# Ledger of designs, part 82: designed miniproteins, single chains, continued (4)

Each design is a single chain, and the fold is of that chain. pLDDT is the mean over its residues in the fold that is shown.

## One batch from the design tools (miniprotein)

Design m14838
Fold by ESMFold2-Fast:
Structure m14838 (fold): chain A 80 residues (1-80)
Amino acid sequence: SIRVTVVQLDGSEVELELPEEMTIEEAIELIERHAPGASLALAMLRIRRAVSKDPNLVLSAEEVAKLLEADTEFNKKILA
């Protein structure tokens, strides 16, 4: 598993533990439940789900972590 610290748009921080792999639906549900302010990561995952049309598309923890880290850096720049 990978642990990622997510900085949300409101400046709050959440630590997420990501399983080694998850479906795109599981990734979206995890982020919606624990870090709903990760709006960029959620938007990118929803677009990828719509394009693939495969709800069982498997993502690695590293792929999801990179999206959350990109969202965090974007939010930090907005908050600064």
Scores: mean pLDDT 82

Design m14839
Fold by ESMFold2-Fast:
Structure m14839 (fold): chain A 66 residues (1-66)
Amino acid sequence: HMVTREEITRALVELLGLSEEEAKKVADDIFDHFGEPTPGEVAQFLMDKYGVPLEAAVQVARALGE
């Protein structure tokens, strides 16, 4: 399954508590780095660039894998 900007934005709002505007900016940053990100690549990017804890990043990856 190809991860969409909308799916990433929703997961960031629901799981990390970001505002919709902030989540959209992060999703755009992810798509600038990856053309077609996998759930695992999204999780790793969040940990590396945004300092998201491993547990929270894993929850985002799981949500995107559905």
Scores: mean pLDDT 82

Design m14840
Fold by ESMFold2-Fast:
Order: structure tokens, then sequence, then C-alpha cells
Structure m14840 (fold): chain A 80 residues (1-80)
């Protein structure tokens, strides 16, 4: 379903964040990524267990994408 596709995309973003946190040498970047990863993990768990609308899931995915892109840019700038 469309909802399952959005949840899978969130799971892929979580994997990327966990990998980046593990590789990060900057304690500020590591902390920020770990916090977002924990939030995203909770959101994924809630979406899998509760009957959210497709529109609500899409909005959560779009917000998560923006947060991930922001943190990955921060990590790249600080670790360069």
Amino acid sequence: SEKEKYIEELKEMLKELEAKAAASKDPVVKEEIELLAEQLKKVIDLLEKNDYSIEEVKELLEGAKEDVERLLKLAKEREA
C-alpha cells in the first residue's frame, strides 16, 4: 500500500542516520543524529501499530526528510 511505501522510506532514512551517527567524529553532530534517529524510530513504531491516514503518514515523511537533509548537511560541513 501507499502507507507501507512511506513507512519503508522512513525505515531507510533511519538506517542512513544510524550509519552516519556511527561514523561521525563530531560529538555535536553525533548527538543531533542520534536524537533524530530515536524520534524517527518512535514514529515508525507508532505508524506500524496505529491506523494513521495516508495523508498524515506522508506529512510525517516529508518533515522527517527535511530534518534528515538538514542534519546530513550539518554533518558534512562540520566534518569537512
Scores: mean pLDDT 78

Design m14841
Fold by ESMFold2-Fast:
Structure m14841 (fold): chain A 92 residues (1-92)
Amino acid sequence: MAEKTVTITLEGDPEKVKKATNLIIKQAKRIAEKYGIEELDIEVKHEGDKTTITITLRGADPEKVEQAAEEIKRFAEEVAKKYGLKSLTIET
């Protein structure tokens, strides 16, 4: 079974961070379903104006897990850019 973790840190306007976080979570669930991901774990941590979203993907197909993680990372980066948020996205 393959595993990938995408960690997204967002900083900026609290209202925009909240909207971005909600969009990322919704899209991560959709992407996981699209790629047939077997396990999806999402953790959200708030520290002042900083929000960290940790998304862990597990599945039987390493290529699909990798593709899902990359699509989530790309989506998160685009959303952060559109809302003018400071962001850092790490895939492991």
Scores: mean pLDDT 87

Design m14842
Fold by ESMFold2-Fast:
Structure m14842 (fold): chain A 95 residues (1-95)
Amino acid sequence: SAAEHLDKAVDAALKGDSKTGAQHIIEAGRAAGDPEAGEAGAKKLLELMSTPGVSGGEAAAMGMLVVGQKAREAGNDELARHAYAAGQRALERMK
């Protein structure tokens, strides 16, 4: 499911695995019928995880925000809700 892929993306990002995190965000978009939202979120995750001083949790949260915003623009409220929830979990799991 899209939700399962987004949760795996958060877990990968928190472990510093940007490539695996980005792949799961792309798969989430495909599973939800919105590949453009997934691609946009994955691009944001990769950009932030290559930025000095940005944590994997912060990168995941921002990537999920991008997925949610793009999904909402496309009328995919279910993907947007899953993305926002995954982003909140990323922030909660930061230390």
Scores: mean pLDDT 88

Design m14843
Fold by ESMFold2-Fast:
Structure m14843 (fold): chain A 85 residues (1-85)
Amino acid sequence: SRLAELEEEIREEFRRWGLPELDDETARLVAEYLLAIEEDPSRAEEVLKRLVEELQLPFSPEHYLEVYRITGLEGLKRVILGELA
């Protein structure tokens, strides 16, 4: 499934960066939110508000929304994963 592909992409990114593996719950949660934005970009603001709250990310939802608008989903993924490192 696309969800499983995104989960594996997240784990592979951490492996490429030489970082410890993300726990399965966090990897799945990030994949679910990225998938929600991929399937409906109009929901990005709502999805990012929930992601910031659930993962206790250091910046505002507005910051990640701007990252998404400038760099797209791939850039957003890398920024979020870098902050979880």
Scores: mean pLDDT 82

Design m14844
Fold by ESMFold2-Fast:
Formats: sequence, structure tokens, C-alpha cells
Structure m14844 (fold): chain A 92 residues (1-92)
Amino acid sequence: DKEEKEREEKIKKLEEVIKESEEALAKWKAETKELTPEEKLELFLLELGIESLKELKRMLEEKKSPEEIKEIGDEKKEERIEEVKKKIAEVE
């Protein structure tokens, strides 16, 4: 099944990107013990980006259609905007 192979390849690519991103973030955290408010916000945004990739991977594993992935992504975008606003207010 060509579609299933393409989906599996996309999942594998996402796994690689997530792993590399998590390793880079872990290294940065290990090098920086005390975070400024700006660095805390940057860290939050990077972690949010990694979570977005993990969510996309889960949707692909669940065999969601491209249309369903977009709808879920649009809904989650609003939630993420509110979380970012909350984090900005906390740091300010």
C-alpha cells in the first residue's frame, strides 16, 4: 500500500526531527542553569514546538486524514496561543 508506506516514512522523519530537537534542547538546558525571563519564554516556545511535532506524529499514527489533521491543528493553535499569552504575562 503506497499511502501506508508514505505515512510510515513521514512518521519516521518526524521521529528523527523530534529526537534531534529534544537532544538539542536537553544540551542547551544542561549548559544553562539559571534562566532569564526571556530565556524561560524561549524555552517554553521551543518545548511547545516539539509538542506540536509529537501531536502531528500521533495523528499520523492514528491514520487521520490531511483534512482532519488541519482541523485539529487549527483548534490546537488557539489553545497554544492562549498558553503563550499566559506565559508572556507570567514572565512580564
Scores: mean pLDDT 74

Design m14845
Fold by ESMFold2-Fast:
Structure m14845 (fold): chain A 76 residues (1-76)
Amino acid sequence: MDTYRLPRTLTTPGLTFEPKNPKPGDVLKIYYNGKLVSTAKVLSVDEYSMVVEYDPSKLLVPGGELRSAGEFISRK
């Protein structure tokens, strides 16, 4: 499982997520060009960013855009 810091407003074209106002414990759905690419568990949220945990082996498309949109924290 990878832990990643994502901004609450994604600037990478085509990247979106639901829910738009996630809370700790929520399952975040991440879309690229309208297609579901990953699900992530929200660990924490602040005013500008959120820390999420996801399984990189379960990415439905190359996760390069997701990784470039945030900061890698740790792998477990």
Scores: mean pLDDT 68

Design m14846
Fold by ESMFold2-Fast:
Structure m14846 (fold): chain A 63 residues (1-63)
Amino acid sequence: MSIQQIIDQAKKSIKDVKKDPNNMKSKMDGQISIGIGQLKSSILKDYSHDAELLELEEELKKL
């Protein structure tokens, strides 16, 4: 599976939470956080996607 695909899916999930934060924020926030953690674990030595992962973390913090 492409790391870029996982990043794209996480970005879409963040946008979905922003559109409907009422009942989805806590659940999606947790899932996105776990996903980012797993991405970092899977690509621990692959710095090619560091900028994308940092952007996802910042977007998650803004939720």
Scores: mean pLDDT 59

Design m14847
Fold by ESMFold2-Fast:
Structure m14847 (fold): chain A 94 residues (1-94)
Amino acid sequence: MEEERKSIREEFEKLVKEAQDAGLTRKEAILVAASHLITPLLLELVEQGKMTEEEAQKRANELFDKIKELLDNGEYEKAFDVIIDEVLRLRKEV
């Protein structure tokens, strides 16, 4: 479990850095990186018939609203944990 979390965090941090290097703010870079990791997993679940498109959209909206709230409050580490935990959960469902 720890190795899986560490691998996802390293990939996430790399995506955040790439987005910041492209001129995005730290908050924008985090949201873009999270979307890049999470959206393909949600689409895979829809393709497999394990989730409806409506359920995937609702789950994405609720997750990103929570991430935005944490980032707006300066709670960056909590936002990272939420992102990593969701990626881990979705990977087990696919």
Scores: mean pLDDT 84

Design m14848
Fold by ESMFold2-Fast:
Structure m14848 (fold): chain A 65 residues (1-65)
Amino acid sequence: SMAEQGRREAERLAREYFEKNKEKLEKSDISTLKTMIERARFANMPVLQDYLEELLKKKEEEKKK
């Protein structure tokens, strides 16, 4: 359906953005990532928000080690 295709396109664009900016995002601290998540939420970009939340969780797990 057109709705599912639009959703997949949004997912693909968010993933592409995440991959292209991976190095910058990995170098960002936890506080910076939280700020970026808030901005994504304000901009109504739920797919990007989910990717940033997953990255934040991964960084918190690494710090816990």
Scores: mean pLDDT 74

Design m14849
Fold by ESMFold2-Fast:
Structure m14849 (fold): chain A 78 residues (1-78)
Amino acid sequence: SWLEAVRAGAEHLLETVKTLSKELIEKDPSVKPIMEEAVKKAQEALDLAKQASTKEQADQALKKGQEAMKLIGEALAK
């Protein structure tokens, strides 16, 4: 189901953000606050995705995941 796809996507996003956080902070410690917020948003997206039983609830998880992606983009644009 697409709810399962949203959960899988949120899990993948969180693992990716955690990996990037470690790598980017090692290279440039100034991105630590942005990357910590990105990890937080990715975790919130996963928590919402796990609780989602409706399309509207899954859309909230996707929105939170998009917020995490925007923060990653900000860190990478430095």
Scores: mean pLDDT 85

Design m14850
Fold by ESMFold2-Fast:
Structure m14850 (fold): chain A 75 residues (1-75)
Amino acid sequence: MYYRATVVALVRVDGELYRITATADAETPEKAIELAREAARNTAKTLGGEVLSEEVESVEEVDELKDASVTVEKL
């Protein structure tokens, strides 16, 4: 059994607001959250953005691992 965590970060880039949604799978809920947070923070850093807020949206049990995903949406 594995765990999938979804983390949402609100980021400011050059005065514009962006929402970063990062999802990561791991063997423990704590590790899944850690990986999702790292993905969101690394994406924000790559954009040259300032992280305004970061929230764990969900953690769920999954039977199969899927690739980590990051989505960036301009608000």
Scores: mean pLDDT 85

Design m14851
Fold by ESMFold2-Fast:
Structure m14851 (fold): chain A 71 residues (1-71)
Amino acid sequence: SVEEEARRALEELAKNLHQIEPKEGLQAVDAVREALEKLREAIKNNDPEGVEQALRDFREALERLRELAKR
C-alpha cells in the first residue's frame, strides 16, 4: 500500500540521515520531496498512470539518497 511505502521511506530516510553529509543530503531530499509531491497530486487526481510515474521518480530519488548514505 502507499501508506506502507511512505512509512518505509520515512524510516529509511531517518536511518540514513546520520550517515549523509548535510549539503548532499539536502539536495537528495529535495528530489525525494518533489517526487512525493507529484505522487500526492496523482493520487488526489485519481490518475493511475501518474501514480506509477511518480512512484518511479520517488524510488529513483530515494535510491540516490540511499547511495549517498553508503559512502
Scores: mean pLDDT 72

Design m14852
Fold by ESMFold2-Fast:
Structure m14852 (fold): chain A 90 residues (1-90)
Amino acid sequence: KAEEIAEMLFLGLGTIEAVLLLRALPEETSEEEKREKLQALYEKQKAEYERNREKLIELAEREGLDEEDVAELVLERAAEAGIDPSEYLL
């Protein structure tokens, strides 16, 4: 199901961006401030997903992407960012 694959890709990549955001914050950043920044990032990502949803679905259909393909793409993005994929893909 292309819509499901598109959503999985969005969630996976969004999780990577959230981890990168948290890593970029000063160690003294409060839990409340972290939560507020994560919420702002989520709203931004949600808006971007809604704008590009049709393109993501078309991509999934054209490339024949399945759950394993999405996992591989997310893992590749995480590796590029220096993130351990085992900490966020479960």
Scores: mean pLDDT 74

Design m14853
Fold by ESMFold2-Fast:
Structure m14853 (fold): chain A 102 residues (1-102)
Amino acid sequence: KEFEELLKKAKEVLRKKYELSEEEVEKILEFIKEVYEKNPEVAMKILEAITESVLEAIRLIAVYETEEGKEEHADKLFQIALDLEEGKLTDKEALKKVAEIL
């Protein structure tokens, strides 16, 4: 129940605040659902981070992909996080790039 409520809030933020497409939103949320099956605490932290800090959300996803052995995905995600932190990407542009990798 708590996970479903956080998913609903994250979906609204991705759609309304960041104006992501339905496909981009579904890619991100499906990834988080897969994370939840293996590590519920990390999935919950990612959902909370989406509403508060896109930078932190991307870093959490990158760390998770590193732990799963997906080094090429993790490297790309850390680069997106760095570009966002340095002001080279907006939150929306960073989230679109994350959806393309997932």
Scores: mean pLDDT 88

Design m14854
Fold by ESMFold2-Fast:
Structure m14854 (fold): chain A 71 residues (1-71)
Amino acid sequence: KVAEYNVIASQIGADTFRQLSRVTDRETAQQQAIKLANQVLDLGDTQSLDEVRAAGRAQADALVAAARAAA
């Protein structure tokens, strides 16, 4: 269970970092990606794997959209 949630969080974090690196500086992109990965991991305490994956992707998309709007 925990290992599977860690994999999902790492994948979402890496994808988010890659997308954010195009619209903001590397340090900000890294901090935002790490923060999102930790939020996704926290969801694993109360949500199923499918729910965490869906919620994590939705949060990543919203974060990238907000960063693009702010740029």
Scores: mean pLDDT 79

Design m14855
Fold by ESMFold2-Fast:
Structure m14855 (fold): chain A 92 residues (1-92)
Amino acid sequence: APALRVALSATSVAAGGTVDVTVTASAPATVAVYAARAGEDPVEVARVDVDGTATVAVTAPAAAGDVVIWAEALEGDTPVAGSEGRVLTVLA
């Protein structure tokens, strides 16, 4: 399974604003990008094929608060590797 990293274009964004998520993979992979708030189930916010590095735009939710963003490499629909999470603060 590839090693994955994620980087955010910003650590804070206005509610409904856009942040760029850059995914780096050590080998070519199909990657799903997830977002979750504390106590909520993860939501797939993007899916992209990565060969080295890919950038996807993610729209922040309308509600303020912290959201954790991470990437998982997929074989079919099965996750085989994950990145560390990055915290995005959504501003009121």
Scores: mean pLDDT 84

Design m14856
Fold by ESMFold2-Fast:
Structure m14856 (fold): chain A 72 residues (1-72)
Amino acid sequence: MSPVDAARELKRGSLELADELAKKGQYDTAINILRDGRDLATNALVAAGDFDGAKEVSEELDKKIKEIEEKK
């Protein structure tokens, strides 16, 4: 698996897990999962030289974090 493919999988998994946790009212845990997923995925993309992809992943996950924070 390439670093770019690994980053896409991390992003997808983090979003899916965070949605499940948020549905259970576990907002703080969901936010932590999204932050960890953002850091891991962006680090993998930067290491692969995909700076645009790293920016897109960071913005998408940060937007989801904000949406969950507003529901608390």
Scores: mean pLDDT 83

Design m14857
Fold by ESMFold2-Fast:
Formats: structure tokens, C-alpha cells, sequence
Structure m14857 (fold): chain A 85 residues (1-85)
């Protein structure tokens, strides 16, 4: 009457979502919700959070470098115009 196989399929979907969430470096809040739905233990949750944090930090560093370069280039452009006077 209770098809255990359906819960297994739902687990597979949640596992896929967890993998994508880790890769994307989503917020700890969203990760906690996905891990809680999966019924992961504290050790597994800690490992997943650490991996997601690493991916998020690398992505934020890349965005920061691009933003910094854009801001620095903008500043250099303004300085060049000022120096041309």
C-alpha cells in the first residue's frame, strides 16, 4: 500500500538538487532545507556546507575581480580625461 519506491525517487531528486545547490554555492539557508528534506546526518550536512561555501567563495572572488577591474578601469578612464587638460 505504501510504495517505498516513490520515496526513493523523491530522494534522488533531492540529491540532484543538493548537488546543484553545492555547485551553485547557494545560501546556507537553502542548503539546510534541502539537506533536512534528505534526512542527512550532521556530518554529511557539514561536508555539503563546506563544499558549497568553497564554491560560493570562488564565484564571489571572480565577481569581485571583475567588478574591481571595471571600477579600476572606470577610474583610469576618468584620470586620463583629467590628465588630458
Amino acid sequence: VDPAGREEVERGVLETMLTLAILYGVSDELLQKIMDELGLDEEQKKEALEKAKENKEKREERIKELSKLSDEERRKMLEEKAAAL
Scores: mean pLDDT 70

Design m14858
Fold by ESMFold2-Fast:
Structure m14858 (fold): chain A 96 residues (1-96)
Amino acid sequence: KETELFIVKLKIYSLLQAIRDKVREKTDDPELLEKVDQLYREAKEAIWKNDIDKLREIVDELLKLVETVFSPEEVARIRAELDYLIDEYEKLLKEL
């Protein structure tokens, strides 16, 4: 259970990092980059604190923000993957 929880957290972290890195590749907008970096840091803190509700809020805000640089299809895929991983994370925490 602890190993599974760690793996899910790592997958969420990895996906959020990939989003941040892709935004940096697609835009030089300093305001957008700063906001994405801020949300990424807040998401890492929420994961560290096991604050699922806060993580869901941050993910929703991040995905709305990146709609300006990602295609609707990319946003939909990322949303589905993050929702799946966060649901698994929540389930594992309740079973611990």
Scores: mean pLDDT 84

Design m14859
Fold by ESMFold2-Fast:
Parts: C-alpha cells; sequence; structure tokens
Structure m14859 (fold): chain A 65 residues (1-65)
C-alpha cells in the first residue's frame, strides 16, 4: 500500500470516527472513503482533495497546470 494512501487513510479514519460511521470502511480504498465522507456531508469536496493531495494523480494534475 502506498505511504500516501496510508496517511490519507489515517485522516479519513479520524473523520469517520468523529461522524460515528461504522459501515464496512475497512473494505474501502482511500478514494472510496473520501467519496463516502463527502456524500455523508462530513467533509467538503475541497477538504477531500486536500487529503488526497499527496496522491500521485492529484499532484501530477495540479503540477501540469
Amino acid sequence: MDPRDSLAAREIKRLLEKAGIKEDIKKMNTRELVKFLVEKGVITEEEARRILARGDDEYIEFKKK
């Protein structure tokens, strides 16, 4: 598992605990967890992007511009 995913997952876990969410989060990947949190209104899309900013895809897309 990518170290970046591990760090993002940690932050996501904290947010899920704060929201009291107990869905099968262990089976979700980092992107699915972020989408789930946005759908539940726990975080905004902007916050989701910040959490994933360490991801290669996110970094490349922003740096390209």
Scores: mean pLDDT 60

Design m14860
Fold by ESMFold2-Fast:
Structure m14860 (fold): chain A 80 residues (1-80)
Amino acid sequence: SVETHEKFCKFRDSLIKILQNPEELKQLAAQGIEDLLTLSKYINEKENLNLNDDEILEIIDKLRELSKEYPLSNLSKFCN
């Protein structure tokens, strides 16, 4: 749906912004946010996306596909 696509786009854009900010990544790692699942939950809360666990898993799968199309070195670190 359009709403699901908009949530994915907001999530993707927030993720890319975080991955391009080494200082923010370091602060998140200090809080235990070091993998795709914990980062996804953080973005869900920060952007107020109201995603359930199934929707978060769907977004993680889409992020793995995004890492193939847009090879960001920092993104590949979370998609393993």
Scores: mean pLDDT 73

Design m14861
Fold by ESMFold2-Fast:
Structure m14861 (fold): chain A 116 residues (1-116)
Amino acid sequence: SLAERLDALVAEARALLANDASREDIAEVARRLLELAEEAARAGDLSLLVRALGELQTLLPRLDPEDRAEVARRMLEVLRASPEVPAGVVDGLAATLASLGLDELAAEFRALRDAQ
């Protein structure tokens, strides 16, 4: 199930963070979480989507700048397709992106929230 896949990816992400894994390994698990978020959005599983986005948010600071920007852009596209995601989740993502110097992407996330 998508929930079982999320739980497995969360466990993998926690293990990678605990062992100071490479940015490349963290980027791989982030990509798998993005794929799961996209599947959850298509399935209309809002709860699972919110959980996947939250896990991606925790990984963003550990990615290199190029992977971080790409992950954030894909998250933005998922949110554009999922207007039911709570404003607080979108605000949290925008704040994290701004704190990481991705001000243009943070502004796009805020604009999306204001359009909901």
Scores: mean pLDDT 85

Design m14862
Fold by ESMFold2-Fast:
Structure m14862 (fold): chain A 89 residues (1-89)
Amino acid sequence: SMKKLMDKLEDFLSKPIKSDLEARMLIQMARLAADEAMKNPSDDAIKLIKKAIKRLEKLYEDPSVSEAVKNEIRSTIEYLKEVLKELEE
């Protein structure tokens, strides 16, 4: 469900990312949440996507994050920003 996905994403955003696996889980949940927000727009969904972008931008600048994961983060940030444009226009 959308609520379950949003709750899971919010939980991940409240905790430190400790591994590539956790970073990839955040990426997957952020993409799925953005897809659901496109189908069912809401202020809460927009706010959560913005929070996910900020977290991913911090992870991108983290030297402990692998280059492969950073490439996934960059493409995900680009996708989330495109979704926000569509939701806010």
Scores: mean pLDDT 82

Design m14863
Fold by ESMFold2-Fast:
Structure m14863 (fold): chain A 107 residues (1-107)
Amino acid sequence: SEIVEKIKKKIDELLSLPSLNGDTYEKYRKELVELVKQLTSPEDKKEVGEYLIDAIVKTTSLPKRSVLFEALRVLDDPELYDRLRKLGTDPSLPEEIRNFLLAAGIR
């Protein structure tokens, strides 16, 4: 769908940025949250949720991870939160990612 492709493009743009200042952080946070709120189909929500989780794991930037997580929270999907909890217990992932997920209050 056009909305899914627009969200993926915005995530890719965020990941490609060399740095994230406060103004850029708020811009991408607001834009991604508003785009994700427009998702209506369960299929589109799942596809976007999986893309966000992959981006959260892939990025080395804490500010970028925070923006991505705020977009993921809009979906409020128990299955996506279960996946994040499992990632938080994966010893093969960097400690920084596990600490982020714990600090973000994954239940």
Scores: mean pLDDT 83

Design m14864
Fold by ESMFold2-Fast:
Structure m14864 (fold): chain A 65 residues (1-65)
Amino acid sequence: DARSAALGYALGRREGASHPEMDDAEAARTGAAAGQIAAQLTGGDLASAVKGGERGAREGAREGA
């Protein structure tokens, strides 16, 4: 859902920005972990949270570079 995706994105983006050296595979793993945490906190859809986290981690790492 939108809330889980948004929280996943925010958590993933923060982690990505802290590690701008991440490649795409590392960003995907980091984003998936952030998404899992977001889903647990919201009680929402895991797939939406993981997608948000992956996107956030990629954008954060890119912006941090």
Scores: mean pLDDT 78

Design m14865
Fold by ESMFold2-Fast:
Structure m14865 (fold): chain A 75 residues (1-75)
Amino acid sequence: IQRAVDVARRARDAVLEKTKDLPEEIQKYAARVAAQTAIDAVRKGMPEDEAVELGVQAGLEAAEKYIKEGKTPKV
């Protein structure tokens, strides 16, 4: 249980760092996807480092899809 929380934080923090130049809404969305993906991966028996990497990749892909679909926040 505690390991799932740790990988979620690591994946979230890594995605936030990599998406620093994106709008805050996209950063938060990507971080949420990354954390959830990392938790699910660890629960399925994936090693922590691989779960974090998978989460980060999923978060970055979610951010790219958000931008591509024109769902960027309007001012």
Scores: mean pLDDT 77

Design m14866
Fold by ESMFold2-Fast:
Formats: structure tokens, C-alpha cells, sequence
Structure m14866 (fold): chain A 56 residues (1-56)
């Protein structure tokens, strides 16, 4: 999980958006909305999405 976040943080917001779909079972629209809500801060958006969609 940590390694995934580190990888995503190195990508552009557009590339991170597409890669997040592979790791988090969320619709692309929700991923885009999370990125916009966090001003395209990939780390914050990923943490939010993981908590909402991937948390047990």
C-alpha cells in the first residue's frame, strides 16, 4: 500500500488518475472528483479514496 502511494505521487495527476483505477475499486468519476476536491494533490486524494473504497 505504501509503495503504491509512493509510485502514484511520482506521476502527473492525469497518470495517477488512470493508475488509481487499478488499485482502488472506485469509478473513474469518483477518482476524478477526489483529485479535484484535493486540488490534484495525489497523496491526499489516494488516501481519501483508499479510506472510502478499500478499507475493510
Amino acid sequence: KEAVIQELMQLSPEEAERRIVHYIPAPLKEIQAALQAHDYNVEEAVQYLMQKYAEA
Scores: mean pLDDT 71

Design m14867
Fold by ESMFold2-Fast:
Structure m14867 (fold): chain A 87 residues (1-87)
Amino acid sequence: MEEAEKAIEEIKKKGEEAAKEAEKLSPQDAGVLAGIAMGEIRGFGERKAEELKKKYGISEEVIKKLLEETERIVREIQERASEHIAK
């Protein structure tokens, strides 16, 4: 589904931008920024899921996949921030 794929790509881009910004900060500030970004990306994924349901009638299985990919991206941000904090 093209709309769901576009949503995943947008979430992925936001996650990559957040991870890169965190890598520029001190370890403590990187942890705080990563936490905020993880919450924002989860919220964005939830909003996109609702939009896809209401406007396109996307199936629950596709929505579940979108949310699973959102969690994967959130986990990737956490891992990259943890690596930066550990140095």
Scores: mean pLDDT 77

Design m14868
Fold by ESMFold2-Fast:
Structure m14868 (fold): chain A 66 residues (1-66)
Amino acid sequence: SDDDIKKKGDDLFDQGKKYYKNGDYQKSIDYFTKSSDMYQSLKDYDKSIDSSVNGLKSSVKYVFPK
């Protein structure tokens, strides 16, 4: 159901934040990307964009780790 997909997207987003906080930027990118894809499949573009932006922030930290 859409509710199950939303819950999956939320769980993936929370995992992305957790890995970002722990300095695991590569996993953070992976989880935010998956979260963005889940929200996009629901046409929840606001949450999809938010996940993508957080993924980009993780990418900056991964490439420029200072």
Scores: mean pLDDT 87

Design m14869
Fold by ESMFold2-Fast:
Structure m14869 (fold): chain A 72 residues (1-72)
Amino acid sequence: IKAKLDEAIAQLRAAEAAGADDATILALIRQIQANVLSTDEVPAIEALRAQLSRPSHQQRLDDIIATVRLGQ
């Protein structure tokens, strides 16, 4: 599970750097959401958020952080 999260984060960074379309980026964000397990992973997601250029993608990561902090 952690390996899938780490892979999804790496793929999202690579996709953003390559200028991938919204559908690809959103699919990777959903994969991160599906594989995040605890608040211990929040700093890695916050670091990823800071590297994203698009506000809509940043907002989706903010939603994931909020959901994890609420224990959902």
Scores: mean pLDDT 75

Design m14870
Fold by ESMFold2-Fast:
Structure m14870 (fold): chain A 69 residues (1-69)
Amino acid sequence: STQQKIQELLQQINKLLKEMGVDRPVTVSLDASGKIKVDMPGGFTTDKSGEATYEIGLLLNQLAQLLRE
């Protein structure tokens, strides 16, 4: 189902954030209207692997496409 796919994408995004060594992770969630919310801790730096950042971007794009349905 679409709900299962959304949960799987959120799990993958959070797993990648942990693999990047972020101790205060970026949180990705959905609001009541299905809009993507991204909470970033203050002082978050992007000096982590570019590959992981690219993959997170792809997963966020997939999530956005699923939410259109």
Scores: mean pLDDT 62

Design m14871
Fold by ESMFold2-Fast:
Structure m14871 (fold): chain A 55 residues (1-55)
Amino acid sequence: IDFEALAEKLGVSVGTVIAAYLYLEGDFSQRETAEMTQIPQSTLSRVVKRLKKLL
């Protein structure tokens, strides 16, 4: 997975894309992932939805 290209396409940081990917691969809730990565849950939710369409 090209996180840099995905970050550019989604208009977010590479770290945000990695956080969304970890949520999709892991067993954590969006709230837990947001707390661990210091990203707002609303931002993470939006990025996760968009990332799923780009898989």
Scores: mean pLDDT 75

Design m14872
Fold by ESMFold2-Fast:
Structure m14872 (fold): chain A 73 residues (1-73)
Amino acid sequence: SDLEKQIEAVDKAIEAQKDNPEEALKWLEEQVKGLKEYLKDESADKEEKELAEKLLKYLEEKIKEVKEKMKAE
């Protein structure tokens, strides 16, 4: 599914930056910003908005995980 492909892309991007959590965090925050702007578009399809909302929640959870890891270091 499109959501599964997006989640896989997020996981791969985080893994690529495993030794630099600050870069991972910056990228994740940029993705969140883009999705929030997309969700403001009233002309967007409802199914696409539902997928975007699920992806946004996943990204916000990953941001929390990265921030907690950074606090522990």
Scores: mean pLDDT 79

